# Designed miniproteins, single chains, continued (4): the designs that were tried, part 79

Each design is a single chain, and the fold is of that chain. pLDDT is the mean over its residues in the fold that is shown.

## One batch from the design tools (miniprotein)

Design m14723
Fold by ESMFold2-Fast:
Structure m14723 (fold): chain A 75 residues (1-75)
Amino acid sequence: LPAVDPAASPEEILAAARELVAAARAEFPDDAGLHAALDLYLAEIEAATAAGDRERALAVYEELVRLVRHYRRLA
């Protein structure tokens, strides 16, 4: 799974999140529940980025990474 640099800006974290969401949607095209969860995580990272809250953006991104990792382990 892609990791972001610890010094990454909120905008860089958002870019990484968008890339991961796109990859996960392509990997699990028929999983509507996963797609809904990916949308919620992306919206939270977008909100954190708009607020300039890097710590929140990173924390939510790490949760997104764990979600995708969990789905890959179940497949």
Scores: mean pLDDT 82

Design m14724
Fold by ESMFold2-Fast:
Structure m14724 (fold): chain A 89 residues (1-89)
Amino acid sequence: SAEEAAQHAAEGDGTRAAELVGDSGKYFGEGAAQVHRDAGAPEAYEAGLRAAKSGTPESGGNALMSVYAATGPEGARKAAEIAKKLGAK
């Protein structure tokens, strides 16, 4: 689930986060971009948009890890919530 992907990213397990992201990488990239934009981080926002365009499990997992590193568990949770609203499981 989206919440499980965010939890594993918060634990530093990028590989497991990517597995849970699966085919939803584009939605997690978009969610991460929105969180970074709201935090006033334009370079990280652009990186999130590139992850959304790539759409791979790895790019989505890395986007969650980036949000966690920048904003902590709350930001990772928000990114997963946005991803879920966009169509992630």
Scores: mean pLDDT 78

Design m14725
Fold by ESMFold2-Fast:
Structure m14725 (fold): chain A 79 residues (1-79)
Amino acid sequence: SSQQNQRRRQRYIDMIRSYSQAGRDGRDQRQQQLRRISDDFRRRGQDRMAQLADQAAQGDVDAGRQFYIMMQQRIQQLQ
Protein backbone atom coordinates (compact mmCIF):
# COMPACT_ATOMS: atom_id res chain seq x y z
CA SER A 1 0.00 0.00 0.00
CA SER A 2 0.99 3.67 -0.32
CA GLN A 3 1.32 3.97 3.48
CA GLN A 4 3.55 0.87 3.67
CA ASN A 5 5.75 2.29 0.89
CA GLN A 6 6.00 5.64 2.73
CA ARG A 7 7.01 3.87 5.99
CA ARG A 8 9.60 1.76 4.14
CA ARG A 9 10.95 4.87 2.37
CA GLN A 10 11.17 6.78 5.67
CA ARG A 11 13.11 3.88 7.24
CA TYR A 12 15.73 4.05 4.45
CA ILE A 13 15.91 7.86 4.74
CA ASP A 14 16.42 7.53 8.52
CA MET A 15 19.17 4.93 7.97
CA ILE A 16 21.03 7.19 5.50
CA ARG A 17 20.63 10.20 7.81
CA SER A 18 21.96 8.21 10.80
CA TYR A 19 24.86 6.80 8.75
CA SER A 20 25.80 10.27 7.42
CA GLN A 21 25.67 11.79 10.92
CA ALA A 22 27.84 8.97 12.34
CA GLY A 23 30.33 9.52 9.50
CA ARG A 24 30.63 13.20 10.47
CA ASP A 25 31.26 12.20 14.13
CA GLY A 26 34.16 9.89 13.17
CA ARG A 27 35.29 6.59 11.64
CA ASP A 28 34.53 4.50 14.76
CA GLN A 29 31.00 5.95 14.98
CA ARG A 30 30.49 5.28 11.25
CA GLN A 31 31.66 1.65 11.63
CA GLN A 32 29.38 1.11 14.65
CA GLN A 33 26.36 2.57 12.82
CA LEU A 34 27.04 0.46 9.70
CA ARG A 35 27.16 -2.68 11.91
CA ARG A 36 23.75 -1.75 13.40
CA ILE A 37 22.36 -1.21 9.88
CA SER A 38 23.85 -4.56 8.77
CA ASP A 39 22.17 -6.33 11.72
CA ASP A 40 18.81 -4.69 10.87
CA PHE A 41 19.01 -5.83 7.21
CA ARG A 42 20.05 -9.35 8.31
CA ARG A 43 17.03 -9.60 10.64
CA ARG A 44 14.81 -8.59 7.69
CA GLY A 45 16.29 -11.25 5.39
CA GLN A 46 18.11 -8.68 3.22
CA ASP A 47 21.38 -10.61 3.15
CA ARG A 48 22.97 -8.68 0.24
CA MET A 49 22.38 -5.29 1.93
CA ALA A 50 23.59 -6.69 5.27
CA GLN A 51 26.79 -7.99 3.60
CA LEU A 52 27.51 -4.64 1.90
CA ALA A 53 26.97 -2.71 5.16
CA ASP A 54 29.20 -5.17 7.08
CA GLN A 55 31.98 -4.91 4.43
CA ALA A 56 31.71 -1.10 4.59
CA ALA A 57 31.98 -1.29 8.42
CA GLN A 58 35.25 -3.25 7.92
CA GLY A 59 36.62 -0.32 5.86
CA ASP A 60 35.74 -1.47 2.32
CA VAL A 61 35.24 1.88 0.56
CA ASP A 62 33.81 0.29 -2.62
CA ALA A 63 31.24 -1.67 -0.59
CA GLY A 64 30.33 1.59 1.20
CA ARG A 65 29.77 3.39 -2.11
CA GLN A 66 27.70 0.49 -3.49
CA PHE A 67 25.64 0.36 -0.26
CA TYR A 68 24.89 4.10 -0.48
CA ILE A 69 23.91 3.86 -4.17
CA MET A 70 21.55 0.91 -3.49
CA MET A 71 19.95 2.73 -0.54
CA GLN A 72 19.35 5.85 -2.68
CA GLN A 73 17.83 3.69 -5.45
CA ARG A 74 15.45 2.06 -2.93
CA ILE A 75 14.39 5.50 -1.65
CA GLN A 76 13.74 6.69 -5.24
CA GLN A 77 11.66 3.55 -6.06
CA LEU A 78 9.34 4.11 -3.06
CA GLN A 79 6.64 6.80 -3.11
Scores: mean pLDDT 81

Design m14726
Fold by ESMFold2-Fast:
Structure m14726 (fold): chain A 102 residues (1-102)
Amino acid sequence: MKKVLVVGAGLLGLEAAERAYAEGADEIHILDSNPAAAENTAAALRARGIPATVIVAPIEELEKIMRELKPDLVIIATANPEVAEYAERVAEKLGIPYENVS
């Protein structure tokens, strides 16, 4: 069962989640600190028949979220380069495969 965490909502996160699902992901989780952005992206995915769960949290909770969720893949889909770099470091530290689409 392939679990994917998408870091960052909005257009990049939407596109990344759609691709991950097409490539065989069973669970898609959208992480953003902005609840409206996360909810809008998840709603758009669900309208397209893609099951998506929302995680609203500040980026500082990312390591905790990754440890609890144990995703098989992290897709970094944020326009913020500092957030992207932090997410890459956390994924590497935890030995979780990641892709950066930013």
Scores: mean pLDDT 86

Design m14727
Fold by ESMFold2-Fast:
Structure m14727 (fold): chain A 77 residues (1-77)
Amino acid sequence: VKELALAAAAYLEGLAEQLEKDPELRDVGEKVKEMAKELEKLAKGPPSQREETLKKVEEALEFLRRLREELAARRAA
């Protein structure tokens, strides 16, 4: 769980850097960066936060899925 959350946080940080390079997506990049920091904080927390960490990972994955669909729709147009 901790390793999964840290991997997700690292992925989100990289994605945020890519989004911040586009002025139109800067706000989205900032939100993604905040999610990465939250996941890293939870991953370094006590084992008692395991369920909260998993829920946050699920929320991040759902956000990424929706973002990917939105970006794909823009590219297809």
Scores: mean pLDDT 71

Design m14728
Fold by ESMFold2-Fast:
Structure m14728 (fold): chain A 77 residues (1-77)
Amino acid sequence: RKEEIRELIKKADEALAQGNFEEAVKYIERAADLIEDPQARETVKKYIEEAKKNMDDPEKAREALLKALGVIDRAVR
């Protein structure tokens, strides 16, 4: 579980580095589903929705996805 989440975070980071926000969203969504903490999971999903609404603004989309990744990292510590 924790190792699976770490692998998904790595894939999301790689997708973000390539500017592939759609793939980053998919990996972050999969990681969120593995989080046991319902508050953390809901917060990640809110940032994912924010990124989806701002797909035409790569700076805002990336910021929202980085916030989602930060929540996931904190939830698995």
Scores: mean pLDDT 81

Design m14729
Fold by ESMFold2-Fast:
Structure m14729 (fold): chain A 74 residues (1-74)
Amino acid sequence: ELPTITREDLRAAADLYEALAARSSDPVVKAEYERAAALFRELADDESATTEEVLEAMRAWFEEARKAKLEAAA
């Protein structure tokens, strides 16, 4: 069965990334966590967002985060 992402899950994710940003001493890493937190918060607050739109936005962010991680490793 299809996984369901709740608005509470998105809010929890935003809170988590805000906490990670606050704990990060690296300004680049901090900015990435702040971006993630902002994205999840916007999705949690968007009453018109479909599950498909939420998943697409999350996947896009994870792709960018993976790219940034690979760039940092090089």
Scores: mean pLDDT 70

Design m14730
Fold by ESMFold2-Fast:
Parts: structure tokens; sequence; C-alpha cells
Structure m14730 (fold): chain A 55 residues (1-55)
């Protein structure tokens, strides 16, 4: 299992690679699902964004 700190670190690294608009959306998604404690859904979002950036 990833910790909230590890998830936040992954989001920060992805945000550095994105345009400011998309980085803002990604941070909003992180804040929303961290508040709900839905770490499984956050990991899926990260995996999708990482796959898109790798393509």
Amino acid sequence: HMTPEEIRARFDRLAERLPPHLAAVLRSTLDHYLAEGDFDLLQRVLDVVEAELAA
C-alpha cells in the first residue's frame, strides 16, 4: 500500500511534467480523494495519468 505522502509525492512529480491547467486539475483531484480516504481510486488516477504521459 502507498502512504498518503507517497501518493502526494507522485502527484507533485507528475504536476511538474504537465501544463499549469492540467497540474491544477490533478491537485484538485488529489485533495478531493485524500479528504475522502479513497487511496485505491487515487492510485488508479495516477496510473492513468502516468500512462498518458508515457504515450
Scores: mean pLDDT 76

Design m14731
Fold by ESMFold2-Fast:
Structure m14731 (fold): chain A 108 residues (1-108)
Amino acid sequence: GAMRERLDALLAEIGRLVGEAVKALEAGDHGKARELLEELSRLVKELIGLALRSDDINLAISALDSTLDQLEHLRKAAIAAGDEGTALEVGILLGMIRIVRGVLRLIS
């Protein structure tokens, strides 16, 4: 349905931005990584909002789990690149998703 299509579109865009941010970090382009992280933060917050409004809790949890995996990959890349600011901000996003996922599991 429309919810699955919206979640799939957000997950695809998040994956694309994570891939670009990882490449920027590997190239030492911390400025580009920062710009990509700002857009990624916006999409992650949109995905969280959509997950909280979903009537399909299992679909919402699956989308959050996919996002956690992608952000963990990005956080590891930021740590490897010595980008403490990016690693911290990604860590905050991971924390938000884990809290939301925990709440959804309690109400399912």
Scores: mean pLDDT 89

Design m14732
Fold by ESMFold2-Fast:
Structure m14732 (fold): chain A 80 residues (1-80)
Amino acid sequence: GDQLLQLTPEGLALMQTVGETRSTLTLNELETLLLELAVREKLIQDNGYIDLSGTPYEKLVGGKKRVTLSELIDLLAKPL
C-alpha cells in the first residue's frame, strides 16, 4: 500500500498555500501536490532541481535554494 507521511509544521504551512488542510498524506499525494505547485510557480529546472530561491517557500525549507523533489519531501514530512 501507499506509504503514509505526517507533515511537519513547515510542511503544513506549505500545503496550506495549495489548499490542503490534512496533516497526513500518502507519499503519492504529497509528491503530486508538490509537483503541481512547482509547475504552477515555474520552479522546475532542466537538471530536475526545484529552485525555491526568492520564493516564500525558501524559508519553510531552512533557507535551501535548490532541492530535489525527494529532498523536499524529506524536509516537509516524516514516515508514519
Scores: mean pLDDT 81

Design m14733
Fold by ESMFold2-Fast:
Structure m14733 (fold): chain A 77 residues (1-77)
Amino acid sequence: MEREEELRKLSIEEQIRLALRYYEEGRYEEAQEIVEIVLEKAGVTEEEMLALPPGEFTPGAREILEAQARVAAELAA
């Protein structure tokens, strides 16, 4: 609970940076937790982002989804 509150105090840009850092470190579960906070703060779900026209995406949320997809591809290889 306390960790989640600390993460929510960060800006969206800082949250994105931290999530990408955790992906690079192999800390995928912690990175996904931050991704969910960013998507919630952006007011969209992952499924809703994929359904929206490209112009409706926030740039940072797309970068996170692309990083998550890269991790999933690496785990499948």
Scores: mean pLDDT 62

Design m14734
Fold by ESMFold2-Fast:
Structure m14734 (fold): chain A 87 residues (1-87)
Amino acid sequence: NYLDEAIEAGNRAIELASKEGTVEAFLASDLVVDAIGYLLQGNLDKAIELLETALKILQQSGSPQEAIDATQKALEYTKKLKEEKES
């Protein structure tokens, strides 16, 4: 189920980003929390927007690859869920 996989990847991204102790990683983790909220509400477009913003912040701040990868997986599964819902 893409919903469950997106949520699990998002929670992993939050865990990894929160451990970095930077303002940028903290902001990115907050965006992922909000994205999970929108994902649960079925607002996939807003979830995608927030995950893309979080990913950009983590990439620009030089966050560890594991945090970037987890955020990318959350985004990928959210996009797959949107495709499934629109088909």
Scores: mean pLDDT 85

Design m14735
Fold by ESMFold2-Fast:
Structure m14735 (fold): chain A 88 residues (1-88)
Amino acid sequence: MLRKEVEERVEKRLKELLEQGKSEEQALVLMITAVELRLIGLEIQEEILKKNGEMTEEIEEELERERRELELELEILEEREEELKKKK
């Protein structure tokens, strides 16, 4: 179920970017870059929380959940990019 929800978000965002005049290749690069930046943001947030002694088990579980969702989104986007390359 989580994968379907992420796939639906990816498809919706891709359509929005295509409607804005982006190519599919440009849209995928932008979406991949956005996910990679969000993953870096989570790493920075985790480091700050650990350094400040604010890391709780609950926060750690929330950060792990967000990381898994972002990693799944990145996987879906990379699969889509590979499919696009095969069509060329």
Scores: mean pLDDT 82

Design m14736
Fold by ESMFold2-Fast:
Structure m14736 (fold): chain A 80 residues (1-80)
Amino acid sequence: MDEARRALEEVKALAERAGDTETVELVQQALEGDKETAIKSVNEALARVMRLYEQGQISPEDAAAALEAATLMLKVIGKS
């Protein structure tokens, strides 16, 4: 659980640096919501982070880190 929370906080930090307040809100919903809300919010946040990468607002390394963080979070939720 702690690792999954930390991974989501990393995605939130990336969104905050890019000025994407909606992605920040999605990550907060994932951290505070139930399992189904967390899965949906993580997937939506990841999609928005990938869009930021496509627009050149984040580096390929940051995009890869966000994908790994989202994958870890979804794996932990799936185990619960």
Scores: mean pLDDT 73

Design m14737
Fold by ESMFold2-Fast:
Structure m14737 (fold): chain A 90 residues (1-90)
Amino acid sequence: SSGEKFLVGLIQDRLTMVQLLIDIAQKKLDQGDYDSARKYLELARIGLEDLDSLLEYGEKKFPNSPEIKELRKKREELKERLKKLEEKLK
């Protein structure tokens, strides 16, 4: 449906932005810029929380969508990557 395609596209765009924030945080961490790394990880965390809400809505509205299931997996992978970077900043 047009609504499913719109939601999938919106979630994909937001996943891409969260991945970019995590990539920037990793680069800042590798450079020893811990303050900037923390700021980008905080933004990525907010983005992941927003994505969880969008995915929960999509999962209820389109329960058999393989695209939404794949986007959920990508969100969980980014969440684990975020946790590993946060652990390095302790």
Scores: mean pLDDT 91

Design m14738
Fold by ESMFold2-Fast:
Structure m14738 (fold): chain A 114 residues (1-114)
Amino acid sequence: MGIQLPDISNMTKEEIISLLEEIKKALEKARDLPVDEQIATVANALRILQHVLNYLKKRGLITDEEYEELVKLLKEAQDAFLRALETRSPEAVDEAIDATLKLIDKLIEVVKKY
C-alpha cells in the first residue's frame, strides 16, 4: 500500500505525534510481512519523516543542535534502508526498521518539547 504524504502545515503538535506513533506501529507490523513489503514500508516512513523534519526546521520549531541530531539519525536510517534494498537480507531489513524507529522516537521527543 502506498502512503500519501500528509499535509502537516496545519497539524497540531498532538496530531504530528499521533502520525509518528501510527508510522511506528506500521513499521512494527511490517516485521511480519514479506521482505519487499517491509522495504516499501520503510521507504514510505522515511519519506514522511523527511517531510516532518523539513517542516519543523522551516517553522523554526527545533534548534540547530536538534536538527543536526535528527539529520544524523535520518542518514543512519537511509543508509540502513539502502543496504536492505541492495541485499534483501532479513537482517539488513530489520536494521533499517530499527534505525527508522530510532529516528521516530527522537522526533516524538523533540515535538513534545514545543
Scores: mean pLDDT 84

Design m14739
Fold by ESMFold2-Fast:
Structure m14739 (fold): chain A 93 residues (1-93)
Amino acid sequence: SRSLILPQLVQQTLSDGQARVDALLALRAAHAATLPPRVLALIDQAVATYQQLLDLVDRIGRGQVYGPDALAQYQALVAQFDALVAEVRALLA
């Protein structure tokens, strides 16, 4: 059921994710010539993963994906996005 993914928690996750994506894209735009290629690649992967998360949430909202499969896909994309952002932060520390 879509109720397994609490709507308020999903909206908070997307809001926080958008802020993180915006910060990474601003960093990329400002420093593309000086950032290591690995960091640029990770930023691109994080953005792509976040876009997949947005698509999944839209599909869940439309009733196209639901129940345990929806929850599993949501959790996997959130974990992947968090790991990519954490790796970018670690490389910039």
Scores: mean pLDDT 84

Design m14740
Fold by ESMFold2-Fast:
Structure m14740 (fold): chain A 86 residues (1-86)
Amino acid sequence: DVLDAVRAAQLIQAGVELPVGTSPEEVRRLWREHRDRLSDEVRLQGLLALREAGHELEVDEETRRRLEELEDRIRRAREERTLEAG
């Protein structure tokens, strides 16, 4: 249903691996498992996208640190993919 599609999108946006053919039941299980991460990761990715688009963000030190950690994770994932691609 629509809610399962939204959950799948949030999982993918949060960086959770979702293989092709994942069942709705598995999506709901993963969403429950990552529930606390999903809200924070979605918000952080939104803030990261705004920063990458050139918007100035006035955020606290904790939020800035979490954004840097997320950016580092994304960069490392891209570097690993580039190394594998040769």
Scores: mean pLDDT 65

Design m14741
Fold by ESMFold2-Fast:
Structure m14741 (fold): chain A 103 residues (1-103)
Amino acid sequence: SLRTEILTSTAPASSEALERPDLSELSPELQEKVREAERLLKEGNIEEALLLLVDLLEPETPEGLLAAAAIALMLSEHFAKLGDEESAGRFHRLAGLLLEAVR
């Protein structure tokens, strides 16, 4: 049931139901980077989305880590939608670690 729940919750109509960090706390530039990563994932450009994630991790700013956590959650959702539960779990755990690092 957990796998079925994840797959149904990652349907396009329900993707926003995932516990994403509050992006309104980010600068406009970081919000745009998060939106760009979402666009890249919708296009299937995983590598470019991963590069945005890595770039946000480099300066280790709280806002950058929060933006990186949002992108990691989007990667988790993307892989869950593809049925790749292992990759989805890895990115979900990464997002959790990044959120803990901010708080």
Scores: mean pLDDT 72

Design m14742
Fold by ESMFold2-Fast:
Structure m14742 (fold): chain A 110 residues (1-110)
Amino acid sequence: SRERIREILLKSAEDILALADEVLPQASPELQEKLRRLKALIEQLIAAIRADAPVEEILELALEAVRLAAEIERLVAEDPSVSPELRRKITLIGAGLTMIYLAVWLLLKE
C-alpha cells in the first residue's frame, strides 16, 4: 500500500514536471525564471520520493513547490499577455502539486 502510494506520487510528480517543461519556452523571461526554480523543486521532490526520504523532507519540498506555483499563478493572473492555454496549464501544475502535498500529508505522515 505505502509502496504503491509512493509509485503513484512519483508518476504524478513526473507528469507535472513534463507539463512545466512544456510551458517553459512559451513564458515571458520573468515567468521562465520562476518556472526554472519550480522545475528544480519538482526534480528535488521526485528525487526525495525515489530515495524514500523522510516524509517531513518530502512535505517541505512539496510545500515549497506549492508556494512557488501559487506565486506563478498570481503573476500569470495579472498579465494580460499570457494566453488562456498557458494560464490553464500553470493552474494544472499548481493543482497537481497541491494534490501531491495533501496526499503525502494524509497518506504517508505517521
Scores: mean pLDDT 86

Design m14743
Fold by ESMFold2-Fast:
Structure m14743 (fold): chain A 79 residues (1-79)
Amino acid sequence: SSRLESLREQLTKYLGDEKTVQEFIDRLKNAKTPEERAKVIDELQDYVYKKTSETVSPEEAKLNANAVRFSLELILFQG
């Protein structure tokens, strides 16, 4: 869907390349339980936090990481 494509572009900005984004998407698809999916999302959120904390304040890095988690949970909750 167009929403997933938009999210892919946003994630690419944080992760640096489309291959890394696709790897996380594949891991989410391979997760067989909600708990496994949550673990992958948590790992991605932590990665975004660590990467952005190098360039922005800790508060902004936390907001960025939380925004990514919210977007992922919204997409996964809807399908």
Scores: mean pLDDT 74

Design m14744
Fold by ESMFold2-Fast:
Structure m14744 (fold): chain A 63 residues (1-63)
Amino acid sequence: MEEELQKKIDELGKKAREYMDKLNDLRVRYSRAPPEQRPALRAEIDELQKKANEEIVKDYEKL
């Protein structure tokens, strides 16, 4: 039971890192974007952060 739980925790950690990498990529794009495109990119960053948080919580509930 604990061995399977640890494996699920490790998989959740990997998933969280993948979301962080995507967020970092969007932030780099935001910093390089013209002012007209920044509000849209910020909205995407905010939406991705919210989605990542919700999905991580769902995976945590499955533990």
Scores: mean pLDDT 78

Design m14745
Fold by ESMFold2-Fast:
Structure m14745 (fold): chain A 51 residues (1-51)
Amino acid sequence: SALQAENARLDALAKRSAADATPEQVAFASAWLRRVMDRGLEASRKRLALR
């Protein structure tokens, strides 16, 4: 389908953009994102518990 073709194209573009990043940039971004996600999940859990 057109949606499948578009998804494949976007995936290829995303992989190309990732390939242009240096290993140091990728490592920093991954570590930062993990920290932000861990903090966000913990904050969301506390907010949901408070209701």
Scores: mean pLDDT 69

Design m14746
Fold by ESMFold2-Fast:
Structure m14746 (fold): chain A 75 residues (1-75)
Amino acid sequence: SMLAELLSSPAAVKALQNLDYDGDGVLSEADLARLEAELKAQGLDPNVNDGTFNPNSSEANTGKLFLLRNYLAAL
């Protein structure tokens, strides 16, 4: 699917790494707040539910895909 291909692309991985400033595979609250503020400033809903982003769950991967998709669409 398009979302799976987006996550597996080198560009999408690099974009995620730029958002994941410490490289631990988890987006910090600061990184998420920054991304959310940027997306909202552009009139985009980040499509992020409360509580978010456990890298060990399918839900975390879905959230990361939505963040990457929305972030890349805003570029």
Scores: mean pLDDT 51

Design m14747
Fold by ESMFold2-Fast:
Structure m14747 (fold): chain A 58 residues (1-58)
Amino acid sequence: MSLKDKSDLEKAEVLMKEFNISLSTALSAVKEYNEYGYLSDKTPLSKKFNEFLKKYSK
């Protein structure tokens, strides 16, 4: 699923659905990705978010 042309909220909703996470966690991830182009957290979940956002928003 492409995430380009979606609002931060819509991107967060996609992450919630794909990874079964809370809206607050998804929004934080989307904001960090938008600011830096990647998530800096070393957690397995943040790595999956980076792969998802990079692969499906290109």
Scores: mean pLDDT 68

Design m14748
Fold by ESMFold2-Fast:
Structure m14748 (fold): chain A 69 residues (1-69)
Amino acid sequence: MKVTDEQAEEIVKKLLEKGLISEETAERLLELLKKTKDVDVAATTLYLEGLISPETATEIAEIAKELNK
């Protein structure tokens, strides 16, 4: 799923507000989202780096879907 830089920032903000990721993980996610422009690629990369759980990867995708409505 494609994301804008503004949507990437909003996804990271919502995850931090929910306490689902650390500030360090948030920085890495934001970098990946801006570089890849794709939520699924960014979340999968972050999961493979061991920075998030599969449950958190699913939540990232759900927040992105909500922002694209």
Scores: mean pLDDT 82

Design m14749
Fold by ESMFold2-Fast:
Structure m14749 (fold): chain A 92 residues (1-92)
Amino acid sequence: MDKEKVKELLELIAEQRFEEAAKLAEELGLPDLAAALRKLAAGTATLEDVETAKRQIEELGKEFGLEELAKKAVLAVEIEYGVLELKRAVTA
């Protein structure tokens, strides 16, 4: 796996470009991350999807020396899920 492609993936997630990030994650052989990101883009993500995405993002940040960018990507995932939870609570 190329560090430049991992950096691009984490930047897309940090920018909340989840559909584009999911496509790149699939191309990089990260199917679980791709599935979680696609569900975030669709507004269907569960807490399990969020935990999977966060873990894989943190692992990539550590492996490729991109820990600060990975922290931003994790925050973007948490913000998106928080918005989804608020929408679900208001419509329930």
Scores: mean pLDDT 86

Design m14750
Fold by ESMFold2-Fast:
Structure m14750 (fold): chain A 85 residues (1-85)
Amino acid sequence: SIFEELRELYRQRKQGEFYLLLARALLSGEVTEEEVIDLLLELAEEERELTPEEREELRRRAREELREVLENREEVLAATVEELP
């Protein structure tokens, strides 16, 4: 599944591949912004337990990061095209 690929890329510290796959999935409608935010919270919780307030703050930060990715969508899509067969 797309979420397992994203988890694996994140754990391997493959930041570029992680964001390219993430942006592609968001732009294609395969995943929603909220589903991605939930994934990012899950990955953060692997490091330590979060309080409800910390969870909300991380959700806010994740939303801001996703908007930055979406704002650069033309650049991300151009990079993704180079990876297509």
Scores: mean pLDDT 71

Design m14751
Fold by ESMFold2-Fast:
Structure m14751 (fold): chain A 100 residues (1-100)
Amino acid sequence: MVEVESNPEEEIVPEGGSIRINVEVSGTGERDLEIRVRLYNSETGELRSESSGILEPGEHSIELELRNLGPRGDYRIIVNVFDKESGELLASDIKYLRVE
């Protein structure tokens, strides 16, 4: 079973700022993984920011940055882990962010 834990560096960020998110993945075996981090406005459901990266076999952690955050409001950070070859969704995590 693949597991993912995301750790945003902060829970509250200024409008126009950025946030780094450390993504840790376990149970991966010999897979190449695609990690996608998406920021959705909690009120509107609008996708406001996205970042992605690749974890190679033997890698267990990646730092991804979301930039130019806004407008002000409450957001959900959705982290998805995909098998790069098949496109299968293997794991997900959800965190919350406030932009002020």
Scores: mean pLDDT 85

Design m14752
Fold by ESMFold2-Fast:
Structure m14752 (fold): chain A 111 residues (1-111)
Amino acid sequence: SSEKAVKLGLELAEKRGLNEEEKIDLIAGALALRGVGLSDEEIRKILENSESLEEVLLILELMEKEGIKDIEEAIEKAKELLEKSDEVMKENYEALVEQLKEAAKELLKKM
């Protein structure tokens, strides 16, 4: 599953012409979303509609904690929450973001 997440992140980064930092963010997001059992199509949809790794993690939390099963609804709600408190969201996910980015970097080195 981790290898598939890395490949999906790399595919999206290549398709979008992203730099190294943005590539790592996509791989980290794909790893988090794959870890909870989302499909490749669901992961692509979330990553393509997210501006940051913190937004991806917020979407994931809304799906898990509030039981929002519809990905489009979770994406919309995440955007509404970020408009109110972007700074608070960055602080809440800081440690998890760094852990996911380091995991993405280590997996990418092995490929």
Scores: mean pLDDT 80

Design m14753
Fold by ESMFold2-Fast:
Structure m14753 (fold): chain A 55 residues (1-55)
Amino acid sequence: SILEKLKSLKTSDEKTILEAKKEYLEEVASSLPKDSILAKTSLEMIKSLEEEINS
């Protein structure tokens, strides 16, 4: 179970990175036209990443 514990610690670090990236991506997406599908897709992807962190 050592590997599981190590993975848990690494996942925690990745979670922090994802959160920072999410914030940055949100800024970028906001810069895009609000009628842009790309902007909406990006936001939806961020949400998916957030769920990944939770799981």
Scores: mean pLDDT 70

Design m14754
Fold by ESMFold2-Fast:
Order: structure tokens, then sequence, then C-alpha cells
Structure m14754 (fold): chain A 88 residues (1-88)
């Protein structure tokens, strides 16, 4: 169901936030920037129902995660993007 997929996407975004906050290679500025953008995507998904805009933000974050070498974060974001695309 759509509601079940949204809950799964939310869980993946929360996992990405935890991984970012726990990563010792990231600066405070990088952690804040990435976490705030993920929170923004979650609000777009859950509160504003703006799925295409949430997807755009997640794709930008995926590229940033890859650039920073955050392999586990990138995998979690790839899963979230795949699920979100199924809702469109």
Amino acid sequence: SEEEMKEEIKALLEKAIRLILADPSLSLSERIGLVLQLIGAEILLEKLDRLEEALRILKILLEKAKELGLEEVAKVLEEAIELLEKLL
C-alpha cells in the first residue's frame, strides 16, 4: 500500500540520518547540512505530500553521499528513491 511504502521510506531516511550522525569522517557542517535536507525530504513526503520534490532532494543527496564516500548512506538513499519512484 502507499501508506506502507511511505512508512518504509521514512524508516530508510531515519536510518540515513543515524548513519550520518554516527560517521566520524564528516565535519559538523556536513552532518548538519545532510541531516536538514533529509528532514526536509521527510516533511515533503509525510506532511506536504510533495513526492516529486522529495525525490529530487533525495537524488541530490545520493550524489553528495557518493562524492563523500558514504557507501552505506548511498545504499539506503538508493532504496528510498526506488520505493518513492514506485509511488509516482
Scores: mean pLDDT 88

Design m14755
Fold by ESMFold2-Fast:
Structure m14755 (fold): chain A 123 residues (1-123)
Amino acid sequence: SRQADRDKLIDILNQALDIDLRKELPEDKVEEFVDSVLDLIDAVNRGDREGAYEALDRLMDLLGANSGLKTQLRQILDGMLAAKAKIDISTLTPLEFKSLFTPVSTITGEDLVAEIKKLLLSL
């Protein structure tokens, strides 16, 4: 169910980002962020490029992401779509989640995850 996917994604994000989302953020912001990530995953799983771009833009606007972060996330998203990636939330591990942010540029995946965490904590 959608609720089971939300709960599983929160557990993955808590471990991957070393955070407690439900304690650090207001409930409405946790729900908004988690639903935005799930919408992005759903679009990627469908191979829906336009839907994935719209979901990413909503997520980036929520986070207040700068143009550099937007460019890196777009490149990662394009790589996932080209590979026809299938992300199964029920089996996804925190380490596998972090591996999704392996970039093809000068920014490291750990730097990208740290920047996302910093922006998320500012919500």
Scores: mean pLDDT 78

Design m14756
Fold by ESMFold2-Fast:
Parts: structure tokens; C-alpha cells; sequence
Structure m14756 (fold): chain A 85 residues (1-85)
């Protein structure tokens, strides 16, 4: 589960860096985000409700989810800036 999330983060970073078509990058990233959300929901259904002392795997999953969100926000910013030219 966490290993798959690590792979999805790497895939998202590669899409952002190597896909020159921002609309294609957005579509690919949306699919990556959907898969990541599914994995988190299935493996850690109460992650958002976890108490202050999380297990290492749960902490890593949360950090990977944040990283994916940051990549998505950066891509949305790039698309917005490109369309304002």
C-alpha cells in the first residue's frame, strides 16, 4: 500500500517534469490522484481521524498524500499561468 503510494508520487513527479502538454499532464495526474485516494481509503480509512500517535506507515502515507497534493497544485498553477498569456 505505502509502496504503491511511493510509486504514484514518483509517477506524478515524472509526469509534471516530462509531459510538455499541460492538459495531458493534468489528466494523467488526476488519474494518479484518484488511485492514491483509493489506496489511502482502503488501507487507512480513518487516517484523517487518527490520534496524535500514528504508526510509521500511516505517517508516510499522510506525507505522500500531501506531496501529491502539492504536485497537483503546482500543475494547476502552471496551467493557469499558461492560459493567461
Amino acid sequence: AVEKLRELVKEAEEVFEKEPDLEKAKKKLEEILKEAARIIEETFPNLSLLESKRKPEEKEAFELAIKLGEIAEELRREIGEEKLK
Scores: mean pLDDT 69

